# Designed miniproteins, single chains, continued (5): the designs that were tried, part 21

Each design is a single chain, and the fold is of that chain. pLDDT is the mean over its residues in the fold that is shown.

## One batch from the design tools (miniprotein)

Design m16699
Fold by ESMFold2-Fast:
Structure m16699 (fold): chain A 75 residues (1-75)
Amino acid sequence: SSEDEFNKLINEMLRLQQEAGEYYQQGDLEKAIETLEQLLELLKKAYEVAPESKKSDIETSIKQVEETLALLKAQ
């Protein structure tokens, strides 16, 4: 079901958020950026299958990750 697909994507996104944070804390900026780019791809997929009530929250998350990536890549 679309709900099962959405929940699977949410769980994968939470894992990538944790991994990106761990790489950043280790000073591995390259791996942190790569992991955040994977997170951004999953967020875009989640937006496609999201209930209408959740789309605004996901859109906000996409923007936040894009802004974070721009900041990290500028270093």
Scores: mean pLDDT 86

Design m16700
Fold by ESMFold2-Fast:
Structure m16700 (fold): chain A 66 residues (1-66)
Amino acid sequence: MAEKYIEETRRALERGDYKGMLEYENKAMKLAASDPELQERLKEASPREDVLRGVAAALLEVADSI
């Protein structure tokens, strides 16, 4: 089950759906909390730096549109 949410997190990140990505990541983290191996897989599939960079880019686009 956690692997499914890890994949959904990756797919949401790929399509630029940062809100959905955060929701799936939170669910994956909850399921992986008791499994260190799944925690490492989630970090590799969704690197924090890449996530933060994408969120920052989305915020800049919104600011430019307003």
Scores: mean pLDDT 70

Design m16701
Fold by ESMFold2-Fast:
Structure m16701 (fold): chain A 91 residues (1-91)
Amino acid sequence: DVVKRLAELLLRGAELALELYLLRNPDLSEEEREEIEKQFAEFKAKLEALAELSEEEFAKLMGTDDVSVVYEMLRRTEEEVARLEAELAAA
């Protein structure tokens, strides 16, 4: 399922981006960390809901009838995840 793969990659990208952000910002306050954790939990819940959608339903959510947008987003997200994994490996 393309939408499920997209949601899984978006979550992976968010996890990698968060890990990089925390590594670069070791002096974050407890309140700032709690806010980040809350935002991440909300984002994860939204992605879990998106993973249940069809390609057509996802395209409509994005404001289009063109399902090719889902495939374009999948490709771009795969590239972004690879970039973030490389950055984290070099950190």
Scores: mean pLDDT 83

Design m16702
Fold by ESMFold2-Fast:
Structure m16702 (fold): chain A 110 residues (1-110)
Amino acid sequence: MAAQEAALLKALTEAIRLADEGSKITLEETPEEKREEVRKFISESASKVTGLSILAVGHLLDGDIAGAQEALAKMAEIFEKLSKYAESVGAKKAAKLYQEAADILRQAAQ
């Protein structure tokens, strides 16, 4: 496996770790009256991230660096939206974690 493939996989793994932490914190920082709305938004986003993660890993196994980078860039867009949403519901710590996850993926994608 080329060093670039390993670097992309490391970036993907770290971004998912940060996003998982952000999702847990988002629910804790969210007011009770918004918690159901927030849980739904996180679940919908998690499904999209899971699909893109599978595609990114598939591209990496095939040696398709460009395809992997495109999948990571699309995941970064989802985490950027999660960050803005978390901030809008008062989950400031979670917003920072989602933005950090997005930044890691953006850097890995280009």
Scores: mean pLDDT 85

Design m16703
Fold by ESMFold2-Fast:
Structure m16703 (fold): chain A 69 residues (1-69)
Amino acid sequence: SEAELRKRMQDIATRLHDLYLRHPDSEEVLALMQRFNEFLGRWSSLSPEEAQQQIDQLEQELNRVEQSL
């Protein structure tokens, strides 16, 4: 549902903000924040399926970045 996707987006935003505060010089964190902001800018033009795929990819990248720090 859209409500579930919005909650997942909020969780990603919170986690990225926390990572940035702890690792302000991380190029990987900054790159992921840029990708997330680009996704937010395209949100209204995406189908629900496309939005879910993008969120899945962002969560996978976020997990990877957290493992590398």
Scores: mean pLDDT 85

Design m16704
Fold by ESMFold2-Fast:
Structure m16704 (fold): chain A 74 residues (1-74)
Amino acid sequence: MMKKIEEAIEEAAKLVEQGDVVGAAKTVHDTLVSLGLPDIGALLSQKLSELVAQGKSPEDIKKELIKLAKELLS
């Protein structure tokens, strides 16, 4: 489970780097929904959008989302 979430977050960070914030948020949300975790998907996609709005780097966004995902799944 966590490996798929980390892979989705890494792909989302690449999409942010390319300027596709909507695609990044959708990638995270859709992956979590497919794993039966729609509420966590909504929280992570919202956090991604907030971090982008704050001007965080793709690397910092990736670190913060992985950290949040681990907290929500523990």
Scores: mean pLDDT 85

Design m16705
Fold by ESMFold2-Fast:
Structure m16705 (fold): chain A 80 residues (1-80)
Amino acid sequence: GKVVRGYPYTPVKREVEKATIEVAKEQGVEVIPGVSLDIYVDEVKKTVTLVVGSGITKEQAEKIAKELEKRTGYKVEVKY
């Protein structure tokens, strides 16, 4: 797409993406960023938003979100 993705890729966003993939793998779920889950990080509000795509269920996404919240200390929201 020709849409600007907003802010530069930050160390916090990289850490959250890595943590999301690791949490999913520990739960037996394969996550592909931008396909299975779109990951948005608001560093000011300390909030992560996971938008559910294809290849993952709502239940799997919510389970990943709860564990990610514990690991990052950020509030994690799931949208579909």
Scores: mean pLDDT 75

Design m16706
Fold by ESMFold2-Fast:
Structure m16706 (fold): chain A 94 residues (1-94)
Amino acid sequence: DESKEIGQKRDELYDKLLERVLAALRAAGIEVEPSDLFSRLTPEQRAAVKAALREALREMGFTDEQIDEVLARMDAGETLETVIGEAATAKALS
């Protein structure tokens, strides 16, 4: 079932991306919950989240164009979990 395979791939990518981003934030001493609205974060937290997300996406094989699109969604005020979920879905479909 192609739909089931895409769903499993999306969930695997989501878990890997989220783990990488959260690990990078913890290493930097930045506390952010995946459900926190990006607009509610401090400028320091926003910069750290964008840096961690850029690194995680690049390491997972996303192109610079795809990374810039994901970061634009963060700037629009999306939650980290929403942005990672959308990125994982896009990667699973490609």
Scores: mean pLDDT 78

Design m16707
Fold by ESMFold2-Fast:
Structure m16707 (fold): chain A 99 residues (1-99)
Amino acid sequence: AAAAQRAADEREMARLVRAAEEAAEKLLDSGAPPGTALEGYREAAPAAERSGAALGVVLVDDPDRAEAIAYLLRDGERRLVRTTLNKEKQVLSREEVAG
C-alpha cells in the first residue's frame, strides 16, 4: 500500500536524521572547542553509505551557545535536513531543504 511505503520511508528518514543527531550529541560531549567540525561524516559512513546518505556535524562557533548542527544529505532525493541541538541533547530546530 502507498501509505505503508510512505510510513517506511518516513521511518528510514527519521532513523538517518537520528544517526546524524547522535553524531552531533557525541561531538557536544567530546569537549571539542566551538567551531569544531566533525569531518568524520565517514565515522557514520557504513550506515550512511548503505542508506545513500552523507552527514556532517559542526559545533556552533559561539562559546556561549554550546550548540551543534547536524546535516543529513540524501543524494538520490537531494534532501538536506539540518538539526540544531544544545548540550542537553534538546532539538532546538529541524529544517528540511530541497535543492
Scores: mean pLDDT 67

Design m16708
Fold by ESMFold2-Fast:
Structure m16708 (fold): chain A 112 residues (1-112)
Amino acid sequence: ELEKMKEYVEEAINILKAHRDDPEAAYRELVRLLEKAESDPSLTPFEIEALRAIMATLLYAVLHDLSIEEVKRLLEATFEDLVARYGITDPERIEKLRELVEYALELFEKAR
């Protein structure tokens, strides 16, 4: 469910933006958002893990004040790790994951 995953990514970006000066609160709210995703019956275990990995990457980027170029590199590494670790060979699934990662980068850039 690409649109559902995009909604979770958008909420994650909003959490990071709202708690820019409080990384502890940002982490706590992201954990709660991930728990909500884990309770969502429309999401597969892979989709939940993809959201976890993207959220972790974005939080790391905020904590270390990374440049957009560095965030893009980390999100690309996260994408490659997920494809390899879950053995994804379906072109449609690869494309959906890439679109999700690109959406996360675009929202992160706009939130700065």
Scores: mean pLDDT 85

Design m16709
Fold by ESMFold2-Fast:
Structure m16709 (fold): chain A 66 residues (1-66)
Amino acid sequence: GPLTPEQQALVDEAAARAKAGDLEGAIALLQEALRRGADPRTIGDYLVAVVGELGERLLVRAVLGL
């Protein structure tokens, strides 16, 4: 189901932290959204997107030989 504005703000902050490389902080914010009644399916979709971003970062590292 749709997120409340408060839950959406937590997800948006989690996305910003994930982009900055703070995956632990991003996960903590997603857990807070779930505690506030966020739809687990919606939060799951975000986690799939974060895993995809990590895969891209791993591929870039492999190409650069790092």
Scores: mean pLDDT 75

Design m16710
Fold by ESMFold2-Fast:
Parts: C-alpha cells; structure tokens; sequence
Structure m16710 (fold): chain A 68 residues (1-68)
C-alpha cells in the first residue's frame, strides 16, 4: 500500500526516487511489510552502506533485481 511505501521510505532514510523500488520490493514479498523491513535491514547491514541515501538506493535496486 502507499502507507507501507511511505513508512519504509521514512524508516530507512530513502529518497523519493526510491519509491518505485520500494513498491517493487513489497510486490515481490506479497506486500508483507515485516518481510520488507527484515530484508532492508539485512541488505543495508550486510552491504555496510550506513545512512547514505544514494548507496542505500543502489543496494535496494540490487535486492529487488535478486528477488524478481
């Protein structure tokens, strides 16, 4: 849902340009917000990208491609 996309953008410090990738992640995970949150936490921690929005967006795009 739009509310779930907004929640993930805010929680993970993602830019507005990340919106389609967040929506695609939720779609790949059958709109399971908990699963999306767990995958994002794991991917950002594993990639050691910290709080950089551009680096986080790149990691998110790779995650979406891997799950598609």
Amino acid sequence: SEADVEALLAEFGLPESARPAVAALLDALNHNLGAARAWLRYAFEDSRVGDDPAARLAVLRRLVAALA
Scores: mean pLDDT 86

Design m16711
Fold by ESMFold2-Fast:
Structure m16711 (fold): chain A 61 residues (1-61)
Amino acid sequence: GPLVERLAELAGISKEEAREYIERAKKTRDPTAVAVRLYLEKNLTPEQAREVGALLEEALK
C-alpha cells in the first residue's frame, strides 16, 4: 500500500524490507524505536530517520 511505498522510498530500502519494519512498528506500537532501528541498520542520514519517524507516527495513529 502507499505507506510501504513511501517508507521504502524515504529509507532507500526494498518494499519487502519496508513491510517488515511497518509490521514491527504495529506490533511494538513504537514508531520512534523502528525509525532508530532503520537509522542504525540501513545507514540512514539523520534527516531520513526523522522523516521515517514522522511517517510511521502519523500512519499508526
Scores: mean pLDDT 83

Design m16712
Fold by ESMFold2-Fast:
Structure m16712 (fold): chain A 73 residues (1-73)
Amino acid sequence: EQSEEELKQGREDAVEAILKFSKDPSLSEEEKEEVYKRLAEELGVPEEEIRYTVRNGDRELAEKLVERALELE
């Protein structure tokens, strides 16, 4: 059973997605706003928090947001 590994992978995937998104020029403005909205809804935080984290590309901040979402559940 890999429940711990699955949780770790999911968390790391979420952090990587946030960090890569900040550097990804492939996404249009509409697609970026869609991702911000979805992440904000998933994490239970304001879109401004997601946008700030993405623009900063701050791994620690991204990890903190993911941990907050997990703690709320």
Scores: mean pLDDT 69

Design m16713
Fold by ESMFold2-Fast:
Structure m16713 (fold): chain A 60 residues (1-60)
Amino acid sequence: TGLERDQVTQLREIELEIWAQDHGKEVTDEALLEWNTETSNRKQLEEESRKNAEERRKEE
């Protein structure tokens, strides 16, 4: 995973920069913390959506 890991790190840095720019913030440790919190919340919402979809399939 050497090359893949390097690419993932670069993509995350770019994503952080875009997120910070969209929110009118500088790329700082505070912005990194907020971005991580938002990303974690998005993952939780996606997980709940997946569970709801599975439950609906059981009803069909």
Scores: mean pLDDT 69

Design m16714
Fold by ESMFold2-Fast:
Structure m16714 (fold): chain A 80 residues (1-80)
Amino acid sequence: VEELVKRLVEEAGKLLKERAAKEGLTEEVFKRSVEEAAEKVGDEKLKEAALLATEGQIAYSRGDLERAEELGRRALELLE
C-alpha cells in the first residue's frame, strides 16, 4: 500500500504540474490529475480512495468539515 501511495503521489504531482500550467490550478484539474495518476498505478481501490481523499481535501478547503471527515474516513477504509 505504501509503495502504491508513493507512486500515486509522484504521478499525481507530474500530471498536476502539467495540467495546472495549461488550465490553471482548479479543483477539477486537481481531481482529474489524481484520478489519472491512480489509473496509471493500476489499482482500482487506490483510485477510488485517492478520489475520495481529493474530494475530502476540496471540501475541507471550502469549510465543509463534516463532509471532508466522511470522505477521508471512507478513503482510509478502502486502503485498510
Scores: mean pLDDT 71

Design m16715
Fold by ESMFold2-Fast:
Structure m16715 (fold): chain A 87 residues (1-87)
Amino acid sequence: AEEELRKIVEETVEKLKKAKTKEEALEIAREGLRRMEELARRHNVSPAVYGKVLGELVEEVKKNLDGDTYTEIVLLVFEAAERWLAE
């Protein structure tokens, strides 16, 4: 499950590097996060493991994207984490 989540992160980051607009980048990030949440729920991934992989996504986005797009994606990651923790 953790390896499958990391694969989604890697695929999402590669698509983000190819995005030509902020809107395209945000859509790619939303789809990546949706896939990660579905996989994490299906495999009963712990909040600690899910949070760790979300943190890895944030680090990769910070390295590869401009500050404005990075900020918007980080907000999407926080929303995903909040949904996961709101049991």
Scores: mean pLDDT 80

Design m16716
Fold by ESMFold2-Fast:
Structure m16716 (fold): chain A 67 residues (1-67)
Amino acid sequence: MMELAQKRLEAGREVGELADQLEAQGVPPRRATALALIEVGEKLLKERPQFKDLGEEYIAAGKALLA
C-alpha cells in the first residue's frame, strides 16, 4: 500500500515535468500530457515490474487522451 502510493506520487511528478517540457517545446497540453503518461507508464513496466498495474493504467490513460 505505502510503496504503491509513494510510487504513484513519484510517477505523477515525472508526468507533470515531462508534460511541462513538451508544452514548452510547442506540444499542445492534451497531447503533451498523453505522451508523458505513455512514456512514464512504459518506463514503469520496463524498470519496475512490481508496478505493472500502475504502468498499464498510465499507458491506457495516455492512449485515451490521444483518441
Scores: mean pLDDT 79

Design m16717
Fold by ESMFold2-Fast:
Structure m16717 (fold): chain A 66 residues (1-66)
Amino acid sequence: GAMEEKKKLEAAEGVAKGAALYVLGKEPESVEVLEYTDTKVVARVVVDGEELEVEVDLATGKITVK
């Protein structure tokens, strides 16, 4: 339902923010979740005015920055 989707989105935002902080060493100014599934989170983050895409594999913990 809509409430379950909202909770999943909030969790995905938290994962993306944590991944960006871990890889880039700075807290992102903004986080926009582009895709979230049970196995993957893809988000657009802004750090120091630069827009970057972060992908987190939830099964392995692998983080990719594009």
Scores: mean pLDDT 80

Design m16718
Fold by ESMFold2-Fast:
Structure m16718 (fold): chain A 74 residues (1-74)
Amino acid sequence: NAIEKAKNAKNAKEAGKYLAQSPDPAVRDAGLAIARAAELGPESAIFMGRILERHPDPAVAEAGRAGLIAAEKA
């Protein structure tokens, strides 16, 4: 699924692309936010992932964690 692919991504930009394929629009929007932050650098992607993992929607929180895991590899 999109979240598992994002966790295994090489970097936050790739993770954001996988999350953007999700049928859930909230997960898709989270993926776009992570991908945009990743263009500014890994620190920005980590910051965005931390914000999203605190979201009350568990799907958005899981997307944020997946992006954060990928960002820490870059």
Scores: mean pLDDT 81

Design m16719
Fold by ESMFold2-Fast:
Parts: structure tokens; sequence; C-alpha cells
Structure m16719 (fold): chain A 64 residues (1-64)
């Protein structure tokens, strides 16, 4: 029962992590589209994310 609870919690965390990764990839794709359509706004958003301490991996993906 305790082992089943721990397994369920791990499975939920893994699902949440995968969902977060899908959302992050979707966000990056949308940001790349914005960068193509409005580079000035995209640059401003990138600077805001860097200032707020976004992970370097996300910043690098946003830069393309």
Amino acid sequence: SEEEKKRKELEEKEKQQKENEILANSFVARFQFLKKQNPSLADLLLQMYELRGAPPELIEKMRG
C-alpha cells in the first residue's frame, strides 16, 4: 500500500514533467513565430525572461 502510493506519486510527477515539457516546446514554437512577425516585441520578451531568471536552456531555445 505504501509502495503503491509512492509509485502513484512518481507516475503523477513524471506525467506533470512531460506535460510541462510539451507546454515549454509549444511556447518556444509560438515565440519563434512571434520573432519572425515582430522581432522588436520578441527581443523585449526575451530580455524580460532573462531578467526574471528563466532557465538558460529556455533562453537558448527562444533565441533559436
Scores: mean pLDDT 78

Design m16720
Fold by ESMFold2-Fast:
Structure m16720 (fold): chain A 81 residues (1-81)
Amino acid sequence: GSMSREEIRERLRELGREAGRARDVDLLEVLEAALNEDLASLQEKAKKLGISTDGPLTSPSSREAARLLLEGMREGLREVE
């Protein structure tokens, strides 16, 4: 079956955390797009990274996905710094 909403949220945080540790420039661009609320740039960058923000009813919104990625990246960056 499809992933639950909670599983998607947790996976997005994990992906953000991993990217934060790696200082992933592609995910930094997603973060910048999310902060600027540029949904088109966010969707293009997420698609390039294989992260789907276009999902069924069980998927979080693009903004919610960006927020979770941002939270994860902040956690990952703290672990590296």
Scores: mean pLDDT 63

Design m16721
Fold by ESMFold2-Fast:
Structure m16721 (fold): chain A 87 residues (1-87)
Amino acid sequence: MEEEIEKLIKELIELGKKEGVEKLAKMAAELAKEALKAIKEGNLLEAEINIGMLLIVAGVLKLIGYEKMAELAEEIAELLEELLKEA
């Protein structure tokens, strides 16, 4: 699961580079990384906050027309929520 999340984060950054919005992709990636770190450290509340923020960013990406990036961010958030349930 962690390896899959890290792989999807890399795909999100690469897609952001291709679409000329690497800064937005990195912002979403940082939220995902902070959530993953919080899960590893047992900080469940911090993990929930970062997952929630990632979903908000995914919603914004969809609204501004970056639908594929939004789908990747949503998939990352779903996998993070699965990890959080196992913690």
Scores: mean pLDDT 85

Design m16722
Fold by ESMFold2-Fast:
Structure m16722 (fold): chain A 67 residues (1-67)
Amino acid sequence: MLEELRELAEKKVIEDLKLKPDSSLLPREVEYLLELLEEEGIFTEEEAKKVTPMDLIFKELVRAVES
């Protein structure tokens, strides 16, 4: 389950944020996306597929500004 979420997160980061697979930023962005998924209560691959990294980042930014 967690490994499947990590693979999905890596794919989403590469595709949606246009990062190269060999980018030094990729591991950081994957871990960050996994943290955002956990904060939103998303622990399954099906739920994770319904959101984009940009949607989660936008929610985080709005929360930070409102705090």
Scores: mean pLDDT 64

Design m16723
Fold by ESMFold2-Fast:
Structure m16723 (fold): chain A 83 residues (1-83)
Amino acid sequence: AVERAKKLTLEAAKLLGLNMPEEEITPESTIQMGYLAMFAGRYDLALELVRAALEAAKELGDKATAEKAEEALRRIEAEREAA
């Protein structure tokens, strides 16, 4: 879960033209990348990133980040449905 979230975040950063050091990638930064993908109109990428962040946060026992990921999922799904 954590390794998958890191890989997806790096791939998303490349697609969006952003530089991100691998050692600084956290579940929180993966959620932030999901929001950036959403604002770029890349809803499927945004959902995949936030789902990966949720799994990583659960693996780490980070309830606060897991709650943020669940909130991000609801927002991205609502924006996609409204589009």
Scores: mean pLDDT 80

Design m16724
Fold by ESMFold2-Fast:
Structure m16724 (fold): chain A 87 residues (1-87)
Amino acid sequence: SKAEEEKKKKAELEIIKGVAATIQALVERFSTDAALKAEIAALTRKLFATTDVEEARKLLDEINAIALKGIRADDAAGVKLPPIQLR
């Protein structure tokens, strides 16, 4: 029924929001890249504002892609561990 489809969509939206919040928390904890943190925070805010599951999926894909690019940029810079700030 349409009601069962809407219930499934609402459940999926809540799961997607939970995953996005977890990715944001991990980026805030482990990254030193302020620009990466800001981008993930902005996309997570947009995701939490949406009621459309398809839009939420696209935003989650963008969050994952940006987080992965951040990891790859650190690898390309020769950083194999969390960046130790040499003062």
Scores: mean pLDDT 75

Design m16725
Fold by ESMFold2-Fast:
Structure m16725 (fold): chain A 85 residues (1-85)
Amino acid sequence: GASLLALVAETVQRIAEALEEDKVPQDQRNEMAALVTRFWSTVLRHPDDRTLVIEELRRLAEEAEKLGLFKVAEVLREAAKELER
């Protein structure tokens, strides 16, 4: 629904801000952008599947940690917690 899409859009914006604040190198930003694009595509296909979105946010957080992007991983985990209400 609209509220789920709004939260996801805000989360994507916070990821972009975290990458900019920490001056993340372009190669890591490109890798993260590809992962975010895949996540966004999944959400747009299943906009009312809250459980799926929570699982995908957690998976994306794990991928961010693998890239050493701990602030991005934290943003993603907080978004997942917000959806668990």
Scores: mean pLDDT 82

Design m16726
Fold by ESMFold2-Fast:
Structure m16726 (fold): chain A 74 residues (1-74)
Amino acid sequence: LEQRLYEAVLPYVDDDRARQIARQSAQVALQSLKDGSSPEEAANQAGQVAYRQGLPPEGVTRLAKAVLDYLEES
């Protein structure tokens, strides 16, 4: 998941920031699932973390979709 999110956000931020956003967003998404959230809710929570980390709206949308797609494949 982290690698997939890193690739999704890399066009919008520098490499160090992309790694931080990917790691934190992946952790939040996986924790939300463990707590009983739906894949859509987990993707939404990951998107909110990315937004607070300074990712622009287009990047937040791509990250949330990448989380949702990953969780649907699991």
Scores: mean pLDDT 81

Design m16727
Fold by ESMFold2-Fast:
Structure m16727 (fold): chain A 71 residues (1-71)
Amino acid sequence: HMDEENLRALQEVDAWLAEQGKSMTADTPLDADQQRAAEAQARALELVKQGKVEEAIELVVETAKELLARR
């Protein structure tokens, strides 16, 4: 059972999204997108715990694309 490398990748994505979220909050007066991103990250973490790491990464990426498209 080893998703340590994948956990690190998700942590890096989480850190990147956190930094982007701060910038977006300052630029865009919509906090709902940050909440949606956080919800997707939580869902992805549950998928990782189930061993569905690839699906977890895809979920985060697709959510990010949707949030970017809303801009």
Scores: mean pLDDT 66

Design m16728
Fold by ESMFold2-Fast:
Structure m16728 (fold): chain A 83 residues (1-83)
Amino acid sequence: SMEEIRKQIIALMHMIAMESTIYIVETSELSDEQRRQTLADLQTLISTIEELRPYLSDEEQKRADELLARAEKTMARLQELLR
């Protein structure tokens, strides 16, 4: 349905945003304020991608799972830095 296609596109857009966010965290020195904001952003992105995961193709779901695992590791690192 058109609704399912729309949800798939929204999921893919959120996956791109998450990948970009992780890349910035891995390649940049962030302030504690930026780390707190990034942590909040990643929490929202994870929640949205998990909710919309069923609308992805099998190949896209595998990519989403790998990206979610990477995001969770990035969040754990940010939480440790903020203590």
Scores: mean pLDDT 90

Design m16729
Fold by ESMFold2-Fast:
Structure m16729 (fold): chain A 80 residues (1-80)
Amino acid sequence: SPLERARELHREAMEIVKEAESVATPEQALRMTKLMMRMLALLTTLEYEPGLSDAEKERLLAEMERDVAELKEIAAQSKA
C-alpha cells in the first residue's frame, strides 16, 4: 500500500541519518534534519488526511523518494 511504502521510505531515511550523524558537518546535519521533518509531515498527511486520491498519494510518495535521494547524496558527501 502507499502508506506501507511511505513507512519504508521513512525507516530508510532514519537509517541514512543515523549512519551519517557522526561524520556530518553542522550544515549537513541541519539539512538532513529539515528533510526528516518534511518527510514526517508527508507521512502524517498520507496516514491521516481523509479523501486523498490515488494520484495525490503517488505524488506524496514521489516527494518522499526525492527526499530520500537527497539524504543519500548528503550522506555520501559527508563520507568523502
Scores: mean pLDDT 86

Design m16730
Fold by ESMFold2-Fast:
Structure m16730 (fold): chain A 94 residues (1-94)
Amino acid sequence: SVLEELREKAEELKELVEDPSASPAEIIEALVDLLGFFQENLPNLSEEEKKEALELLLETTEFVLAHLREHHPDATGYIALVEGGLESLKKLLE
C-alpha cells in the first residue's frame, strides 16, 4: 500500500507538471511532499520496495528537472534544489 500510494503521488505530480497553470513553487511543493512521504515510510519498506521506490523517485525527479529547465529556465533556485535532490537520490541507490 505504501509503494502503491507513492506511485499515485508520483502520477499526481506528473499531472501537475503538465498543467500549464502550475507554478514552479507548486511543483516543488508537490515534489517535497512526495520525497517526505518516502522518507517517513522508509523504515517500513523491504529492500526490494526501497529500490523500486528510489527508482520511481529518480524518474519523477528527472521529469521535474527537465520540465523546469525547458519551461521555467529563470527559476534557477528551484532548478538547483531539484539537481541537489537528484544527486542525493542517486547516492541512496548505490
Scores: mean pLDDT 86

Design m16731
Fold by ESMFold2-Fast:
Structure m16731 (fold): chain A 92 residues (1-92)
Amino acid sequence: AVEALKEKLLKEGQELIDRGLQTLGTEGDTLSEEERNAVLEEIGKGVGLIKAVTGEDVNPFPHAPIPEVVTEAKEKTAAETKAYLAKVEAEE
């Protein structure tokens, strides 16, 4: 059932956000620009998964503007995941 897949994607999305924010909070000042961007892309992917399932735009940075790399990763992941979910629903 597509609902079980949606629940899995929501859990994975939240885990990606939580891990990325923890890494930034504990290691942010020691990360290279490349490493920091990789963590931000992971957060963006997590937000994208949640957006694809719920349609909700989650902001994981309540006291800062959302970095562009996060927005780009979010939109790409949301579009790809929505297409995948539509295909799975069509096969049922």
Scores: mean pLDDT 80

Design m16732
Fold by ESMFold2-Fast:
Structure m16732 (fold): chain A 67 residues (1-67)
Amino acid sequence: KEVVIAPTKPSNSPEMQAVADELAALIKEYNEKLLKGEPLSEEEKEELQKRILAKMQELDALLEKEE
C-alpha cells in the first residue's frame, strides 16, 4: 500500500516526540564535543552515553507500543 504522507511520530504519543527531541539534543551535544576535539572525561563520556542509551530505550519502548 502506497502512502504519500509519512506518519512518523503519531500525535497520540507526545512523550515519544519529547523523548526523541531530548535524544537528538544529547546526541548533538556529544557530537559537538567530539567534533571540537575537546577531551571528555571518562565519567562525562559515560554519563552522556548512559543518557543517550536511556532516551533511546524510552523512545524504543514507545515506538514498540505504537507498532
Scores: mean pLDDT 68

Design m16733
Fold by ESMFold2-Fast:
Structure m16733 (fold): chain A 74 residues (1-74)
Amino acid sequence: MAVTSVTEASPIRVRERTDADGRRVFEATLPLEVRYSDGSVDTVDVVGRGPTPEEARRAALENARRFTEAALAA
């Protein structure tokens, strides 16, 4: 199956987390809707993490860009 489109399903959500070392970290989740050539649709959550909400959002957007490029190139 080929991916035909990748779109933002909802706005980025940012949550405060505690990492494995007990440190405060922020996790940004960007849900993407992935549409396939057979007509199927899936939702994939792309995650970015950082020490601030702004850095977490930036990481999620960069990860979403890489995911979209890889998916559409396949």
Scores: mean pLDDT 80

Design m16734
Fold by ESMFold2-Fast:
Structure m16734 (fold): chain A 63 residues (1-63)
Amino acid sequence: LIKEVAEEIFSKKDAEAVTEAIEKRLNDEELEALAKKYGISKEKLEELVYLALSEANRKLAEL
């Protein structure tokens, strides 16, 4: 679900970063390292994670 939602709403690169962050349940330091690996800011990665989770929750609530 999360991977599919992220791939639908984000670029491939951003979707990969978000999916890894959520599936591995990364802490604050791990999120910073992952964001750096994908060439984005930690703040942007946190925003993308929030958007992906919000969209997934919306789809689950409608079913």
Scores: mean pLDDT 77

